Designed miniproteins, single chains, continued (5). Designs and how they scored, part 30

Each design is a single chain, and the fold is of that chain. pLDDT is the mean over its residues in the fold that is shown.

## One batch from the design tools (miniprotein)

Design m17022
Fold by ESMFold2-Fast:
Structure m17022 (fold): chain A 78 residues (1-78)
Amino acid sequence: MRERRAQALRDVADELEKGAKENFEKRIKQLNEDYERALKESPEAAQKAKEGIEKVKSLYETAQRVADELRRRAEEAL
């Protein structure tokens, strides 16, 4: 039973990290393009785009930290 639970935690961590990486790569690319466009339109639009970039980076860092903690718990469960 413990081995199965440890594997489930590792699987969840891997899926979380994979999903977070895919979301980060897609969103950061779009947000960088939006930021370049917004710089030509208004300071307000540029500020919103910059805040979006910072938020996406923060979410990815949080997801990586959670995945690492799940993997650590999986090893402790064995």
Scores: mean pLDDT 81

Design m17023
Fold by ESMFold2-Fast:
Structure m17023 (fold): chain A 94 residues (1-94)
Amino acid sequence: MITVTVNPREVKAKVGEDVTITVTVSSSDHPDAEFQVTVTRLDDGESQSGTVKSGETLTFTFHVKKEGEYTFRVTATDLVSGKSASATVKVKVE
């Protein structure tokens, strides 16, 4: 089973601030698994990607330019099996 852990799950930011999302991916079935992690801002489709080994962390930083509520989808895909898991981060910009 693939587990995606995000920090923070919900955060408030000010217009013009950077929002930092830390992602940890682990596999209970494959301890040596490598994942492609994609973080997508669902509001406009802006995305960032990286690769991570099971049990390691990646950090993504997004600049928020406009007031509103944003949802980020974090998807981790096993590079061998193609299986994926996802988590969401909610950001309120004031």
Scores: mean pLDDT 83

Design m17024
Fold by ESMFold2-Fast:
Structure m17024 (fold): chain A 87 residues (1-87)
Amino acid sequence: SVDDELEALARELERVYSKLSEEQREELEKRLLELYEELRERLAEALGVPVEKIPPRTELSEEERAKFDELVREFIARVRELIREFE
Protein backbone atom coordinates (compact mmCIF):
# COMPACT_ATOMS: atom_id res chain seq x y z
CA SER A 1 0.00 0.00 0.00
CA VAL A 2 1.02 3.66 -0.33
CA ASP A 3 1.07 3.93 3.50
CA ASP A 4 3.54 1.00 3.66
CA GLU A 5 5.70 2.66 0.96
CA LEU A 6 5.68 5.97 2.91
CA GLU A 7 6.62 4.12 6.14
CA ALA A 8 9.55 2.44 4.31
CA LEU A 9 10.63 5.87 2.97
CA ALA A 10 10.47 7.36 6.49
CA ARG A 11 12.81 4.62 7.79
CA GLU A 12 15.22 5.19 4.85
CA LEU A 13 15.20 8.97 5.50
CA GLU A 14 15.88 8.48 9.25
CA ARG A 15 18.83 6.15 8.47
CA VAL A 16 20.41 8.64 6.00
CA TYR A 17 19.61 11.68 8.20
CA SER A 18 21.50 10.13 11.17
CA LYS A 19 24.75 10.09 9.08
CA LEU A 20 24.56 13.74 7.95
CA SER A 21 26.13 16.90 9.40
CA GLU A 22 23.81 19.62 10.79
CA GLU A 23 24.32 21.71 7.60
CA GLN A 24 23.49 18.70 5.35
CA ARG A 25 20.37 17.98 7.46
CA GLU A 26 19.15 21.58 6.99
CA GLU A 27 19.66 21.32 3.19
CA LEU A 28 17.89 17.91 3.06
CA GLU A 29 14.95 19.24 5.15
CA LYS A 30 14.67 22.33 2.89
CA ARG A 31 14.61 20.23 -0.31
CA LEU A 32 12.17 17.70 1.25
CA LEU A 33 9.81 20.58 2.12
CA GLU A 34 10.00 21.86 -1.48
CA LEU A 35 9.13 18.37 -2.82
CA TYR A 36 6.25 18.07 -0.31
CA GLU A 37 4.86 21.48 -1.32
CA GLU A 38 5.05 20.41 -5.01
CA LEU A 39 3.16 17.19 -4.13
CA ARG A 40 0.42 19.17 -2.31
CA GLU A 41 0.00 21.54 -5.30
CA ARG A 42 -0.19 18.58 -7.75
CA LEU A 43 -2.73 16.76 -5.54
CA ALA A 44 -4.85 19.93 -5.29
CA GLU A 45 -4.76 20.36 -9.10
CA ALA A 46 -5.57 16.67 -9.75
CA LEU A 47 -8.53 16.71 -7.31
CA GLY A 48 -9.80 20.17 -8.36
CA VAL A 49 -9.59 21.62 -4.81
CA PRO A 50 -7.54 24.33 -3.06
CA VAL A 51 -4.32 23.09 -1.37
CA GLU A 52 -5.83 23.73 2.11
CA LYS A 53 -8.92 21.58 1.23
CA ILE A 54 -7.26 18.32 0.07
CA PRO A 55 -9.55 15.60 1.52
CA PRO A 56 -8.28 12.50 3.37
CA ARG A 57 -7.51 9.55 1.04
CA THR A 58 -10.36 7.58 2.69
CA GLU A 59 -12.92 10.18 1.45
CA LEU A 60 -11.76 9.92 -2.20
CA SER A 61 -13.49 7.98 -5.01
CA GLU A 62 -11.71 4.93 -6.48
CA GLU A 63 -10.55 7.03 -9.48
CA GLU A 64 -9.33 9.88 -7.20
CA ARG A 65 -7.48 7.37 -4.94
CA ALA A 66 -5.68 5.92 -8.00
CA LYS A 67 -4.49 9.43 -9.00
CA PHE A 68 -3.56 10.25 -5.37
CA ASP A 69 -1.51 7.01 -5.10
CA GLU A 70 0.22 7.71 -8.45
CA LEU A 71 1.29 11.21 -7.32
CA VAL A 72 2.45 9.96 -3.90
CA ARG A 73 4.54 7.21 -5.58
CA GLU A 74 6.14 9.84 -7.88
CA PHE A 75 6.91 11.90 -4.73
CA ILE A 76 8.48 8.81 -3.05
CA ALA A 77 10.66 8.21 -6.16
CA ARG A 78 11.80 11.87 -6.17
CA VAL A 79 12.64 11.73 -2.44
CA ARG A 80 14.68 8.55 -3.05
CA GLU A 81 16.63 10.37 -5.82
CA LEU A 82 17.25 13.24 -3.36
CA ILE A 83 18.50 10.76 -0.70
CA ARG A 84 21.01 9.34 -3.23
CA GLU A 85 22.50 12.86 -3.67
CA PHE A 86 23.36 12.89 0.08
CA GLU A 87 25.01 9.41 0.07
Scores: mean pLDDT 85

Design m17025
Fold by ESMFold2-Fast:
Structure m17025 (fold): chain A 76 residues (1-76)
Amino acid sequence: DDQQLQQMIDQSSQQVSDNVKKKLIEAGVPKDTADKAADAIKQGGVDAGANSIKDKKLSDLVKKIGEEVTEEQPTP
């Protein structure tokens, strides 16, 4: 079921993107940088988000927060 699979992928990407953006802002990352990272995560996952950031420390932070968000996702 391609429609169901696509919805699950879109929902998961949106949740990860939103949670990473929120945690980045809470960690003191500028909103513009957090928005760019979140958009890249939604399009290509956590690695894409990290790769969208030129600053090595911020890129590493995006990857760490992305992994934390993935672990905190409720597994029914």
Scores: mean pLDDT 73

Design m17026
Fold by ESMFold2-Fast:
Structure m17026 (fold): chain A 100 residues (1-100)
Amino acid sequence: MEEKEKEELEEEIKRLLQEELGMSEEEAREFIRLFVEEESALNKKSEVEILKELLEELKKALKENKPEELRRGLRKAMLAVELRDASVEERRKAHAELEA
């Protein structure tokens, strides 16, 4: 039951990210993976609980017409993925951009 629920949640979130935010399937998948990893490290929540919270936040942001803020956050998350194997200097530049 949990595995099926997780799969359904991931597919719904991926669809929302692709349709509403213009993300590719690969970008949406990587975002979901990173979000789950980060939340799991900070909180002892199940993956299903984390995905449910993400889906609710996405639906709320879309309903309140705040897609610009959501897109900005997603872009920053994707940049963090790309810079995961980057040098210390590249990571510093990314952090400076996030602070600006």
Scores: mean pLDDT 66

Design m17027
Fold by ESMFold2-Fast:
Parts: sequence; C-alpha cells; structure tokens
Structure m17027 (fold): chain A 75 residues (1-75)
Amino acid sequence: MFTPEQKEAIESIVKGFEDTLKLLKEEGLSDEELKERAEYFIKLAVEKAKELLNLTEEQIKELEKKMKEILKKLL
C-alpha cells in the first residue's frame, strides 16, 4: 500500500495527467497524437515518482496501470 504522502502525490499526478489529456483532446488532438503525448507523460511521471517518492517496483506498476487506464478511457 502507498503511504498517505505517496497516495496524495500519486492522486495528484493521476489527476493532472487526466486533466491534461482531456484538455488536449478538447483542443483537437487526434487519438494517435493523444496516445503519443500520454506515453511521454507516463514515462516522465514514473521517473519523477521513482526519484521523489521512493516507490517500489510494485508501486511503479500500479501508477503506470492507473495512467494507462485513464488513456484507455479517453481513446
């Protein structure tokens, strides 16, 4: 399980990611462009979370899963 501090940070990252993708979709990005941007953001979010939050491999996979599910819902 995430600590309360990690949970808040992860929820913030996930919400920011979802809000950003929704804005890009509203701005008229194609599904292909949205997917490319999402893949880049997921990579950056994982790297930052690993460095700043000391996430385990299991926690990193959970973060990636949450972000990929958001992308799937928007495509």
Scores: mean pLDDT 79

Design m17028
Fold by ESMFold2-Fast:
Structure m17028 (fold): chain A 94 residues (1-94)
Amino acid sequence: SFAEELLEEMRATAEAAGSEVSLRVTEALERGEPERAAELAVEEIERKAKKAGVPEEETERIKAFARRAIEALARALGLDREEALRLFAELEAA
């Protein structure tokens, strides 16, 4: 299925990048836990932004974007390839 292919590609990408957080996010999505996936992504963004001295307002904006992106991705995993591509196009237009 499209969902299985996408999750396999995400896992392979995370493993190739050596990103434990990206791997954990992918595993949460594989388990059907999009809220946990978003939480993990947001925690990593906050950690990195704090170390880099990013302003709090900008950090909150990036966290909000990450939550929307994970939600859209989780929704796409329930769709066929064509429907998922339409959803991603709408996300880019927003």
Scores: mean pLDDT 77

Design m17029
Fold by ESMFold2-Fast:
Structure m17029 (fold): chain A 72 residues (1-72)
Amino acid sequence: SQAQQLVDQAIQALNNGDYEKAIQLAKQAVELGKDDPEVVSKALGVMGEAYYKLGDFEKARELYKKGEETYK
């Protein structure tokens, strides 16, 4: 799906060290895939990792928790 493709692109940006781009792509994936808990959980995990890499540990913890709560 388009939402899953955005998650894959966000992961690629994350792996390339482009953390702001990873966050933007993951946000788009959440918006498009809002009815798919697996997509939302994955996208929140990518955002959490990106915030962690940027040094925003509080935001990263928040996003990891939301991702875990979303996925069954």
Scores: mean pLDDT 82

Design m17030
Fold by ESMFold2-Fast:
Structure m17030 (fold): chain A 73 residues (1-73)
Amino acid sequence: SEELKISISMAHITVIVSEVDLLKKLHPNLSEEQKQIVQKIYDLHEEAMKNPSKAGELSDEMSKLLDQLRSQL
């Protein structure tokens, strides 16, 4: 169902945000580029809260940004 797909994507988004929060705690001295990636992830999370129907596409984009952030740490 569409509702189930949204719920799964929202759960994935929650996991991504939790990992970003942990990475920020472990790496207090992020570069400006790394801070921009973190801010983009948070902006996409806010968009998902405002428009849950987009959770699938937003979770995919957030996952790519998280991979980019991890590659720079």
Scores: mean pLDDT 90

Design m17031
Fold by ESMFold2-Fast:
Structure m17031 (fold): chain A 81 residues (1-81)
Amino acid sequence: AERLEELRREAERQGEEALRNAEELAAESYPKLSPEELRELAERQLRAVLAGLEAALAAAKAGASDEEILAAFRAGYEAAA
């Protein structure tokens, strides 16, 4: 069952490429923050993302459409941000 290992390694490579691109975009998109400001922002963003994901999961379990699931994510994210 080497195929699962190959897919896993390919996903890791794609993840590394995405991370490198994200670092370049973050350097352009975000001002230089202090470590304290960065931590506060990270904690706030993590809470917002988790709230969005919980709302999206609840909508998906209720049989919502893809558009409704995305709308639920945004609503949950905005409520927690």
Scores: mean pLDDT 69

Design m17032
Fold by ESMFold2-Fast:
Structure m17032 (fold): chain A 68 residues (1-68)
Amino acid sequence: KRLSELSPVEAAQTVRDFLLNSLGLPEERVEALLRGIAEGSTEPAVLSVLRIFGGESAEKIRAGARQL
């Protein structure tokens, strides 16, 4: 399913699940990345995650991350 069709929380959960299950990142690292997204971090890792899901989804993912 396309991220643009999901709610903000669902989009953020999709990002979390991708980082945990597809990339195999530790939970602590995934939570740090989601916090960075929620806070508007410009760290390369945070920006790379947002680029994977596309610019149109970035605002939705940030809104969802703030709700998690």
Scores: mean pLDDT 78

Design m17033
Fold by ESMFold2-Fast:
Structure m17033 (fold): chain A 91 residues (1-91)
Amino acid sequence: SPEEILDEKIAELRELVKKGIEELQKAYNDPNVSKEELEELFKKVRDEVARAALEGLITVQLYGDDALEQRFRAELDRILAEVEKVEEKIK
């Protein structure tokens, strides 16, 4: 169903963000990782999340259900806010 596909896409995005945050936290706590390398890693994680988000949005939009699109956008905004919060902590 469209709802199941939306839930799947949100779960995939959350898993990607979780893994990205774990990688960033590991790099942040590694004395062999430079500030510049950490910033490059953050950019990579942001780019991967943005790509997955766009793919999810396009998939949800194909169903033509405004309520599902609004739900996806709301979850995406929450997920992206979590990524931005991590960026502020590692600046």
Scores: mean pLDDT 81

Design m17034
Fold by ESMFold2-Fast:
Structure m17034 (fold): chain A 83 residues (1-83)
Amino acid sequence: SLEELIKKAYEAGYRGDVEELLKIIESAPTPEVKIKLAQAAMDGALERIKEHPDDPKVVRKASEVYGVAQSLLVQAQKELQAQ
């Protein structure tokens, strides 16, 4: 379901799991779904940073997945505009 995909994307962002995030986005049926999944991953990464702001390893990992999710969001927005 879309709700389960959103939860998985959030969890991938929270854990800093770039590989899982890419897999989730690639499985998305439409640009609109890709946008929602990328936003969820960004939210997960931000929550992780907020919980552990003084842990450089956590901040680095979460910032990395946030950047990937942001790039995927921009790509999906461009796909939507091209329709």
Scores: mean pLDDT 89

Design m17035
Fold by ESMFold2-Fast:
Structure m17035 (fold): chain A 117 residues (1-117)
Amino acid sequence: DLRNRVEELLKEGRELIESLDDPVLKSLGQDIINLIDQALKETAPDNTRSLRHLESIALSHIYMLENYQPSTDLKQLLETAIEGYEKAAEELRETDPHVAELLEQIAKVIRETLEKL
């Protein structure tokens, strides 16, 4: 069940975020997980296309957090993430506007975090 897989990924993501030492990355990580969770709740159980996209987004977010190290340039990491999410949103805008909106919201919260650094 794709919905259950996304829910398990969100749980794993929350546990990973709680283990982070960087307060900015921890706060941002929680905001992104909450956006994905809200999008999942608004997604119909039979919308397999959107559920697969949400699984991919959750996996990408977890991968980004797992690959963060104290030596990572946080600003460069966040700038790269914005570019990735905005490109994905453009690619999905016509085929999955619901997921495209989520990707745009994620890019927005990352950009707002960068402006405060």
Scores: mean pLDDT 84

Design m17036
Fold by ESMFold2-Fast:
Structure m17036 (fold): chain A 72 residues (1-72)
Amino acid sequence: MEREVEEVARRLGLSRERARELLERLRASRGLNVDKIAEEFGVPVSKLREVYFEISVEEGVKLLEEAVKKVT
């Protein structure tokens, strides 16, 4: 979680606190309100979608690694 906050802060030019709030809102809405969240935080929606996609991919990779560990 802290690693994701740092990465989001860096990519979107936000403070660590703002990045944490942003991630909490995305998690609460499950990505459904990305456009509204981008507008409220003053970031381009395309940039926010890019960051959210990267976080989702990291989660997917973790799930794949767990599956592979069992089959290896």
Scores: mean pLDDT 70

Design m17037
Fold by ESMFold2-Fast:
Structure m17037 (fold): chain A 75 residues (1-75)
Amino acid sequence: MEKQVKAALEIVELGKKIAEGIDVEENEKRIEEIVASLSEEDRAFVHALVAGLMAGLSLEEATKKALELTKKLAE
């Protein structure tokens, strides 16, 4: 969980830099590397967590929602 949370926070930060036009190619490659390092289950969790954070949810709310979504997928 902590590794996936760290990955999601890094992706959100990199995404904000891309939106600002800062080192776009380098930041896009870094996001691809992070995603490629994750298992399929971890990718689903990280994707849900990133979506929640980008929607303006707190880290706690985004994490709870991501856990609920991934628990349904793991059933």
Scores: mean pLDDT 78

Design m17038
Fold by ESMFold2-Fast:
Structure m17038 (fold): chain A 107 residues (1-107)
Amino acid sequence: MKVLVVGHPRLADRVAEALRARGHEVFTAHSPEEAIKLAKEHKPDLAVVVDDERSAEYIAKQLESLGVPVVRVVAPRIDPFASQEEIDKNLDRAVEEAVRAAEEALA
């Protein structure tokens, strides 16, 4: 199926690679503007939005207005005082949750 993944490049690219490995055609967007453009051009079967709660809801609402089903995954905001290990662990969890939610929605 066609899947649009929206989020920070490091998160979106990892989710996209996991979904491509499972046989999906995946487009990545790193901004709301890019996400809307790709949704209009490609008409994806599903969008996966991995961002903070406010940004994810804003992007999801715009994509849903275009007729695209959306999976929302809340990614933790990068804490400027967090260790690199804590950042990497939080990113890994967000990627795993996004892939699982996308596969459940596509089943």
Scores: mean pLDDT 79

Design m17039
Fold by ESMFold2-Fast:
Structure m17039 (fold): chain A 75 residues (1-75)
Amino acid sequence: MAEKEERKKKLIEEFKAQLYASHSLRTRDAVEAFVRRLREEIEELRREGEENGDEYLIEVAEEMAELLDRFRLGE
């Protein structure tokens, strides 16, 4: 149980760090490419969770998607 919660926190913190690093990107094209990559990673994680019936992975993917949407406001 503790390991699963710790893994979730790590994944979310790593994702937040990636979003923070995006502030170093200075061109719209670079930001759009970065956001597209993150969206693809989120969707892959969600599909893996759905295929395996792992609600934990689905929950992590949904939280990551919400963070990305809030960061970009649907840019």
Scores: mean pLDDT 73

Design m17040
Fold by ESMFold2-Fast:
Structure m17040 (fold): chain A 89 residues (1-89)
Amino acid sequence: SDLEKKLDELSKQFDEAVVRGDLDTARRLYDQGISIFNQLSDDVRYQIGKDNGRTLGLSTQQQNQIGRLMGEDFKKGVEEIRKLALKKL
């Protein structure tokens, strides 16, 4: 979808801003990304959450849990990723 393409482009711009130390631009792009993410359908947010969990090497059950939470809200999905990452340390 056009929203997914815009989110992908914002993600690339965010990474570039972080690499060059432009934290003000990175923060603005992050906020824009959250706004667009929350406009995506629940199914699309679920799939993004699952794909992120897979990329991080998480189990299928953990991937599904992250997908479900991201379907509800981006921040809930990110909090679950953080919680699971801390348990691996």
Scores: mean pLDDT 77

Design m17041
Fold by ESMFold2-Fast:
Structure m17041 (fold): chain A 98 residues (1-98)
Amino acid sequence: MADKIEELYRNNDPEFPKLVEEYIKKEKLDESQVKQAELAILVLEDDKGKSEELIRKVAEKVRAGEITPEEAKELLLKEGLSEKLAELVKEMLEEMLK
């Protein structure tokens, strides 16, 4: 899935948002898969690979019970990630704990 989103992004098409929506509709992605696709897009737009490492690190801390998803969002914001990306990661971490 991430590979397909990256391919759509690399085409630098002004219709990119519509192409992502069509992909989600065509593949009948569930809500969690839609959030994963949105995360991949925001990571590609926000940071040249550093976001992925930070997200992985905070996700591991949340799984270990060391921090909450809300605290993970605060850490990501402090490290310079966008508010939209940090909020999406928080939502995904909250679903992971269910």
Scores: mean pLDDT 66

Design m17042
Fold by ESMFold2-Fast:
Structure m17042 (fold): chain A 101 residues (1-101)
Amino acid sequence: MAEERIEEIRRLALELLRALEAKDAEAARRKAEELARTGEELIEATDLPEEVRERMRGLIEAVLENTEKAIEHLDDPSKAAALATAAALNAVALVIEAELA
């Protein structure tokens, strides 16, 4: 159950990065929202300490925020790439928090 959600988050992070590379704002938003939903489901399905849950929610918020910032800067390839990478790294950190707790 948790393993399936972790794999889904990893897949969605890669799909999000690809959507941003393709400059597909609609696909990027959809993938970030799906990732956020899957992350919240992972938090609710797992008996994690409150401090870990708060960190995981902060990482979900960071994925959403960095995705929107990347979309705002799609005409600046270097800035868009940096923000897209930040969003993907936040998704990886979310998985690590869940696996290490």
Scores: mean pLDDT 83

Design m17043
Fold by ESMFold2-Fast:
Structure m17043 (fold): chain A 93 residues (1-93)
Amino acid sequence: MLTGVAKEFLELAEEFIKEVDKLIEEAKKKGKIDETVEKLKEAKEKVEKLKKEVLELAAEGKLTTEIASEKTLEIKKIREELKKEIEEKKKKE
């Protein structure tokens, strides 16, 4: 159970980082690398920080199912907020 939840968290974190890197690359190809790219970088840094915290807790034997689940929800929240901000900018311009 604990190992499975921690694995799901790591897979979700890595998938999000990969998606953000792809979006940054697409934005650069379009020549629109302004505020959107900065927000993508900030979201990536937040998820990388969460990944580091979870790995440190696991190494110390302090990672619980509750902590792993909470960090997973935090990644999902970062992803939804980023998606909403990108969509709102597309509608304003």
Scores: mean pLDDT 76

Design m17044
Fold by ESMFold2-Fast:
Structure m17044 (fold): chain A 66 residues (1-66)
Amino acid sequence: SDMEARRIQSTLDALRQNEEGAQRQIEELLKKGKENPELREKYLQEAQRVQQGAELGRQLAEKIAS
């Protein structure tokens, strides 16, 4: 149905926006880790969590687009 297609597109758009936000967040966290070596591991772990979430979102988008 047209409503179903619209719902799928809306979901894909949201996942795309989340991917973009995640990329910016990862860059910021990695920069903070370089500026504060004492907290490097903490920022790296947080960046890895954000990266994993983004990858899951990408996989979901691929399944929805199929």
Scores: mean pLDDT 82

Design m17045
Fold by ESMFold2-Fast:
Structure m17045 (fold): chain A 114 residues (1-114)
Amino acid sequence: PVQEIEELLKRIEELMERAREALKAGDWDGVVFAVAEITALLSEILRLIRENPDIPKEVIEKAVQTARKALELLDEAIEAARSAGHDPVAAWLERQRDTVRALLEELERILKEK
């Protein structure tokens, strides 16, 4: 479970870089794809942490840090989408931000109980 979580965290970091490149290019399909994958992978990380009580505190701390970075990216993407007049994309990204925030809050709760 530790190795699987660390591999998923690395994939999220790569997807965040791809999302930033897509933002610079005005590639909204690329932004949406990357953000959807980031959200799905964070959900999978939370599931693995919940199913495996022996996950080290340090691994959960990495997941919390990655979720915070994802929220920063989402704030950047929402602002860029609004500035470009892509209101439906901005609204979708806001829903993804709410989902990621809920995942972060749960990860922080689990971390506090360690």
Scores: mean pLDDT 90

Design m17046
Fold by ESMFold2-Fast:
Structure m17046 (fold): chain A 64 residues (1-64)
Amino acid sequence: SQSAINTMRQIINDTMQQLRQDTPSDRRNRIISTTSYMIDITMDNPDTSPINSDFNDQIDQIMS
């Protein structure tokens, strides 16, 4: 749904901002919890799969 897509995009933006300020331990915990939450949204809203893929790509870039 468009509502779920908008929610996930907001989560991505907020998460990326917070990860830049986190310690390595806080970053790991935030990634784990947020990834689980994003997967849950995607399971309920399969149309959000590309948004979840974008999130994973952005996480990989930050963790590189």
Scores: mean pLDDT 83

Design m17047
Fold by ESMFold2-Fast:
Structure m17047 (fold): chain A 78 residues (1-78)
Amino acid sequence: MLEVAKEAARLYEEKGIEAAYEYVKSKFPEVGDEFKELLEEALRGHPASLPLDAERILREEKEKPLEERLARAIAALV
């Protein structure tokens, strides 16, 4: 999961949200259009001016849907 988040963050920086969304969907076909919206919300919530621990977000004790965890982790890496 962390490797997918890192690659998606790289794609977002280089090619934008659509490339990141398509990549995640190719790895996790269960991820729907909700992921794109969650990623946009996570990116707008805080300008990621400081590196956040994406691994910690993915390992969060409270279970969250895969889409929400990936969106938050990607936003933390951008």
Scores: mean pLDDT 71

Design m17048
Fold by ESMFold2-Fast:
Structure m17048 (fold): chain A 63 residues (1-63)
Amino acid sequence: PDEEAVAARVAAATGLPLEVARGAVRLILDGFTAEQAAQFLTKFGGVPPELARRAAEIAAELV
């Protein structure tokens, strides 16, 4: 799947805005681990830790 398709699936699975889901996918593509991406989303994106971890894990599985 392409980046946009992965972002759409992350958004659908988590309920997060598509823009935030795109951020998660880009962090994984940029070489972040799922844990690092989740921490980044929580710290700088204001995403709750549990949802950030779920989004990052789904993105990492699909990339």
Scores: mean pLDDT 83

Design m17049
Fold by ESMFold2-Fast:
Order: C-alpha cells, then sequence, then structure tokens
Structure m17049 (fold): chain A 89 residues (1-89)
C-alpha cells in the first residue's frame, strides 16, 4: 500500500534517523506519536497541509518534529498549533 505521511514519520523515528542527542524516552515518543496520530485522524485537511509542507521543505519539517520531541510536547492541540504556525511561515 501507499506510505502515508504518518507511516513515513513513524518509520523515520523507529529507524533512528533522529539525532542521537534527542532525549526521547519510550514514553515520550509513544505519547508524541499518539498525539500526532489523533491530530491527523481528527483533521484530514490538516494532514494534507502537513504532507505538502513536508514535501516542500522536508528539512524544516524534520527539524520541527525533532524539536517538539526534544521539548516533550505531547499535547495534540499544542502540536497542531506549532505545526500550523510553521506551515503559515
Amino acid sequence: GAVTPYKRLVSLLLDGELPPEIPADEETLHAFLKALLKVLHEDPEFAEKLQEYEKSDPEAYLELLRLLIEEKITDPEKIKELLTKAIAS
């Protein structure tokens, strides 16, 4: 099947493509992925915008996700807010 943006994100994180200095414990990583999944499932229009952002600026997208995980941002509303702000920039 086609790889969704969410599937690609999960694979990226599981493959250890995050910088080794990111202090992502299993609980924080699980909470972040669960929160992001909730946002993407509840707002498919946002999911499409996020996919386009990743496609247009994959480095900025990846850096933003790393920062959110490093700062332990696991609130779905806050994740959506910060990602929306980055897309609008």
Scores: mean pLDDT 68

Design m17050
Fold by ESMFold2-Fast:
Structure m17050 (fold): chain A 68 residues (1-68)
Amino acid sequence: NKALAVFDRDGDGKITPEEIAAAAKAVGFKPGESVGELLRRIAEHHGVELTDEEIAEAAKNLLDYLAP
């Protein structure tokens, strides 16, 4: 899973809020940017090419972690 390779820094097969925060910190935040655009920039920063489907899956997982 390419999205896991970008975000899963400890290799446990799970994406944590801490891993996402670390990745986002590396690329910086942009006001008005969508979650998908942020994830694409993180992947590009790490030299990983993600498909639109992989970005959508990662964005859904991120939103599920952030949703109440």
Scores: mean pLDDT 65

Design m17051
Fold by ESMFold2-Fast:
Structure m17051 (fold): chain A 65 residues (1-65)
Amino acid sequence: SVTQEAADSIEAAGLSAEAGSVEVRLEGKKVFITTLDPSEESRKKAEEVKKEAEKRGFEAELFEK
């Protein structure tokens, strides 16, 4: 199970500071994480967000744009 607090925390994690290389979208129990640049930095940030989402009970999916 997930709470609104957990969802808000995951959104905040994806949008913090220089995170302009990654977009985060929540849909029910799923987190969609899109890297805006195919750089290693963007992929690393997306992986961090994915790991946090999965730890909090969400299903996370990674995409490249």
Scores: mean pLDDT 66

Design m17052
Fold by ESMFold2-Fast:
Structure m17052 (fold): chain A 90 residues (1-90)
Amino acid sequence: GTINLATASKAELAKALGIDLASLTDEKFKEIRKKLLKMELLLLNPSLSLAEIAKISGFSSQKTASRAFKAATGMSPSELREVLRSAFSL
């Protein structure tokens, strides 16, 4: 399936990050979505660990990155990586 981070709910991202929805401005939301899009692209590289992907994408921790990614896409980064590996195993 196609993952569309552009339609991710601001409320879902705020909850995943443990922040107040009122503190998640449109500019911060756009910044977080850019980080998540970069993370999605980096997940295509099987040589990168999830911790490295989180760091390169600009997240403070792998746990924070994983929560935000799951809230935005419905899948954790590890779940998406397994789907990508399965797609290339045929």
Scores: mean pLDDT 73

Design m17053
Fold by ESMFold2-Fast:
Structure m17053 (fold): chain A 64 residues (1-64)
Amino acid sequence: SAEEKVEQVTEGARRLGLLLAESEGVAVAKTAVRWEFAQAKEAYPELADRLEEAEREIIAELEA
């Protein structure tokens, strides 16, 4: 479903972001997360608004 796709992308990006923030720093983590969501929006343009909201939440989490 659309919900499952958004959740899969969001959880994958969150795990990647947290791992990179710990090992490489927040700037690298944010760049990687933005790249992952850009690829997801290209693959699922119908989910773009939901993916952009999830991206904003993860970026805010990394900057906290």
Scores: mean pLDDT 86

Design m17054
Fold by ESMFold2-Fast:
Structure m17054 (fold): chain A 77 residues (1-77)
Amino acid sequence: MEELEKLKEEVEKRRQAFLDYLRAQNAASPHAEDVDAALAAMTADYERDVESRIKEKGELEAYQEELDRLDAFLAAR
């Protein structure tokens, strides 16, 4: 399913940009090790949240919603 594959790819790109943004914001943190652990935990929570949405409304809608959410966050910066 080309549309779903494209959507997943875009979500992954935006998620990576979001993680890169968080790393940059915490570049001066004295707790760099805690930042990496927190980002790993956020990634796990993100995957679980997306799985939950897939079960609720299907993959296409779940990934589109996630893309819109990440875009809104990144655009606000």
Scores: mean pLDDT 73

Design m17055
Fold by ESMFold2-Fast:
Structure m17055 (fold): chain A 71 residues (1-71)
Amino acid sequence: ALERIRELFDRYLAGQLSLEEFAREVTRIGLDNPSIDVDKFLSTLERIIDAVQQGDLARARELMDEFIRSE
């Protein structure tokens, strides 16, 4: 599940997914996986989206990697 989230993030950064498509699919995976803390996941996702919108792709990648390692 977490590898799928990373794959979707990479596709979003490559311009293959819209922000809405990325958020929808990632939220679905989070809700369907009982090992993921949904509140922590959504909070981290908001921070990643903010970093991407600011153009800080390096920070967005760091936040995603930290989230995946913490689960």
Scores: mean pLDDT 74

Design m17056
Fold by ESMFold2-Fast:
Structure m17056 (fold): chain A 88 residues (1-88)
Amino acid sequence: TRAAVEARSREELKKRYEEAGLDPARADDVLAQFHAELEALREAVRNGELTPEEKAAAEELLALADAGGTLFELLRWQHARTQQELAA
């Protein structure tokens, strides 16, 4: 079920935080931030703030989010960003 997929994703994120010596409760903050970023992106698309290329990419990401696919993509994005920050 959708709820089971969400619970599993949250469990995996909390496990990664625990393995890194971080507070697993921070996983909820990361998910809240992701949802906030998606809503900001929806608003930017509606308000015409994006170039045609940016709008196409944004609509693709939002379509994946609506299909429930973007949580895995968020985890990949967060991992890549964290690695970049640690390398700096």
Scores: mean pLDDT 65

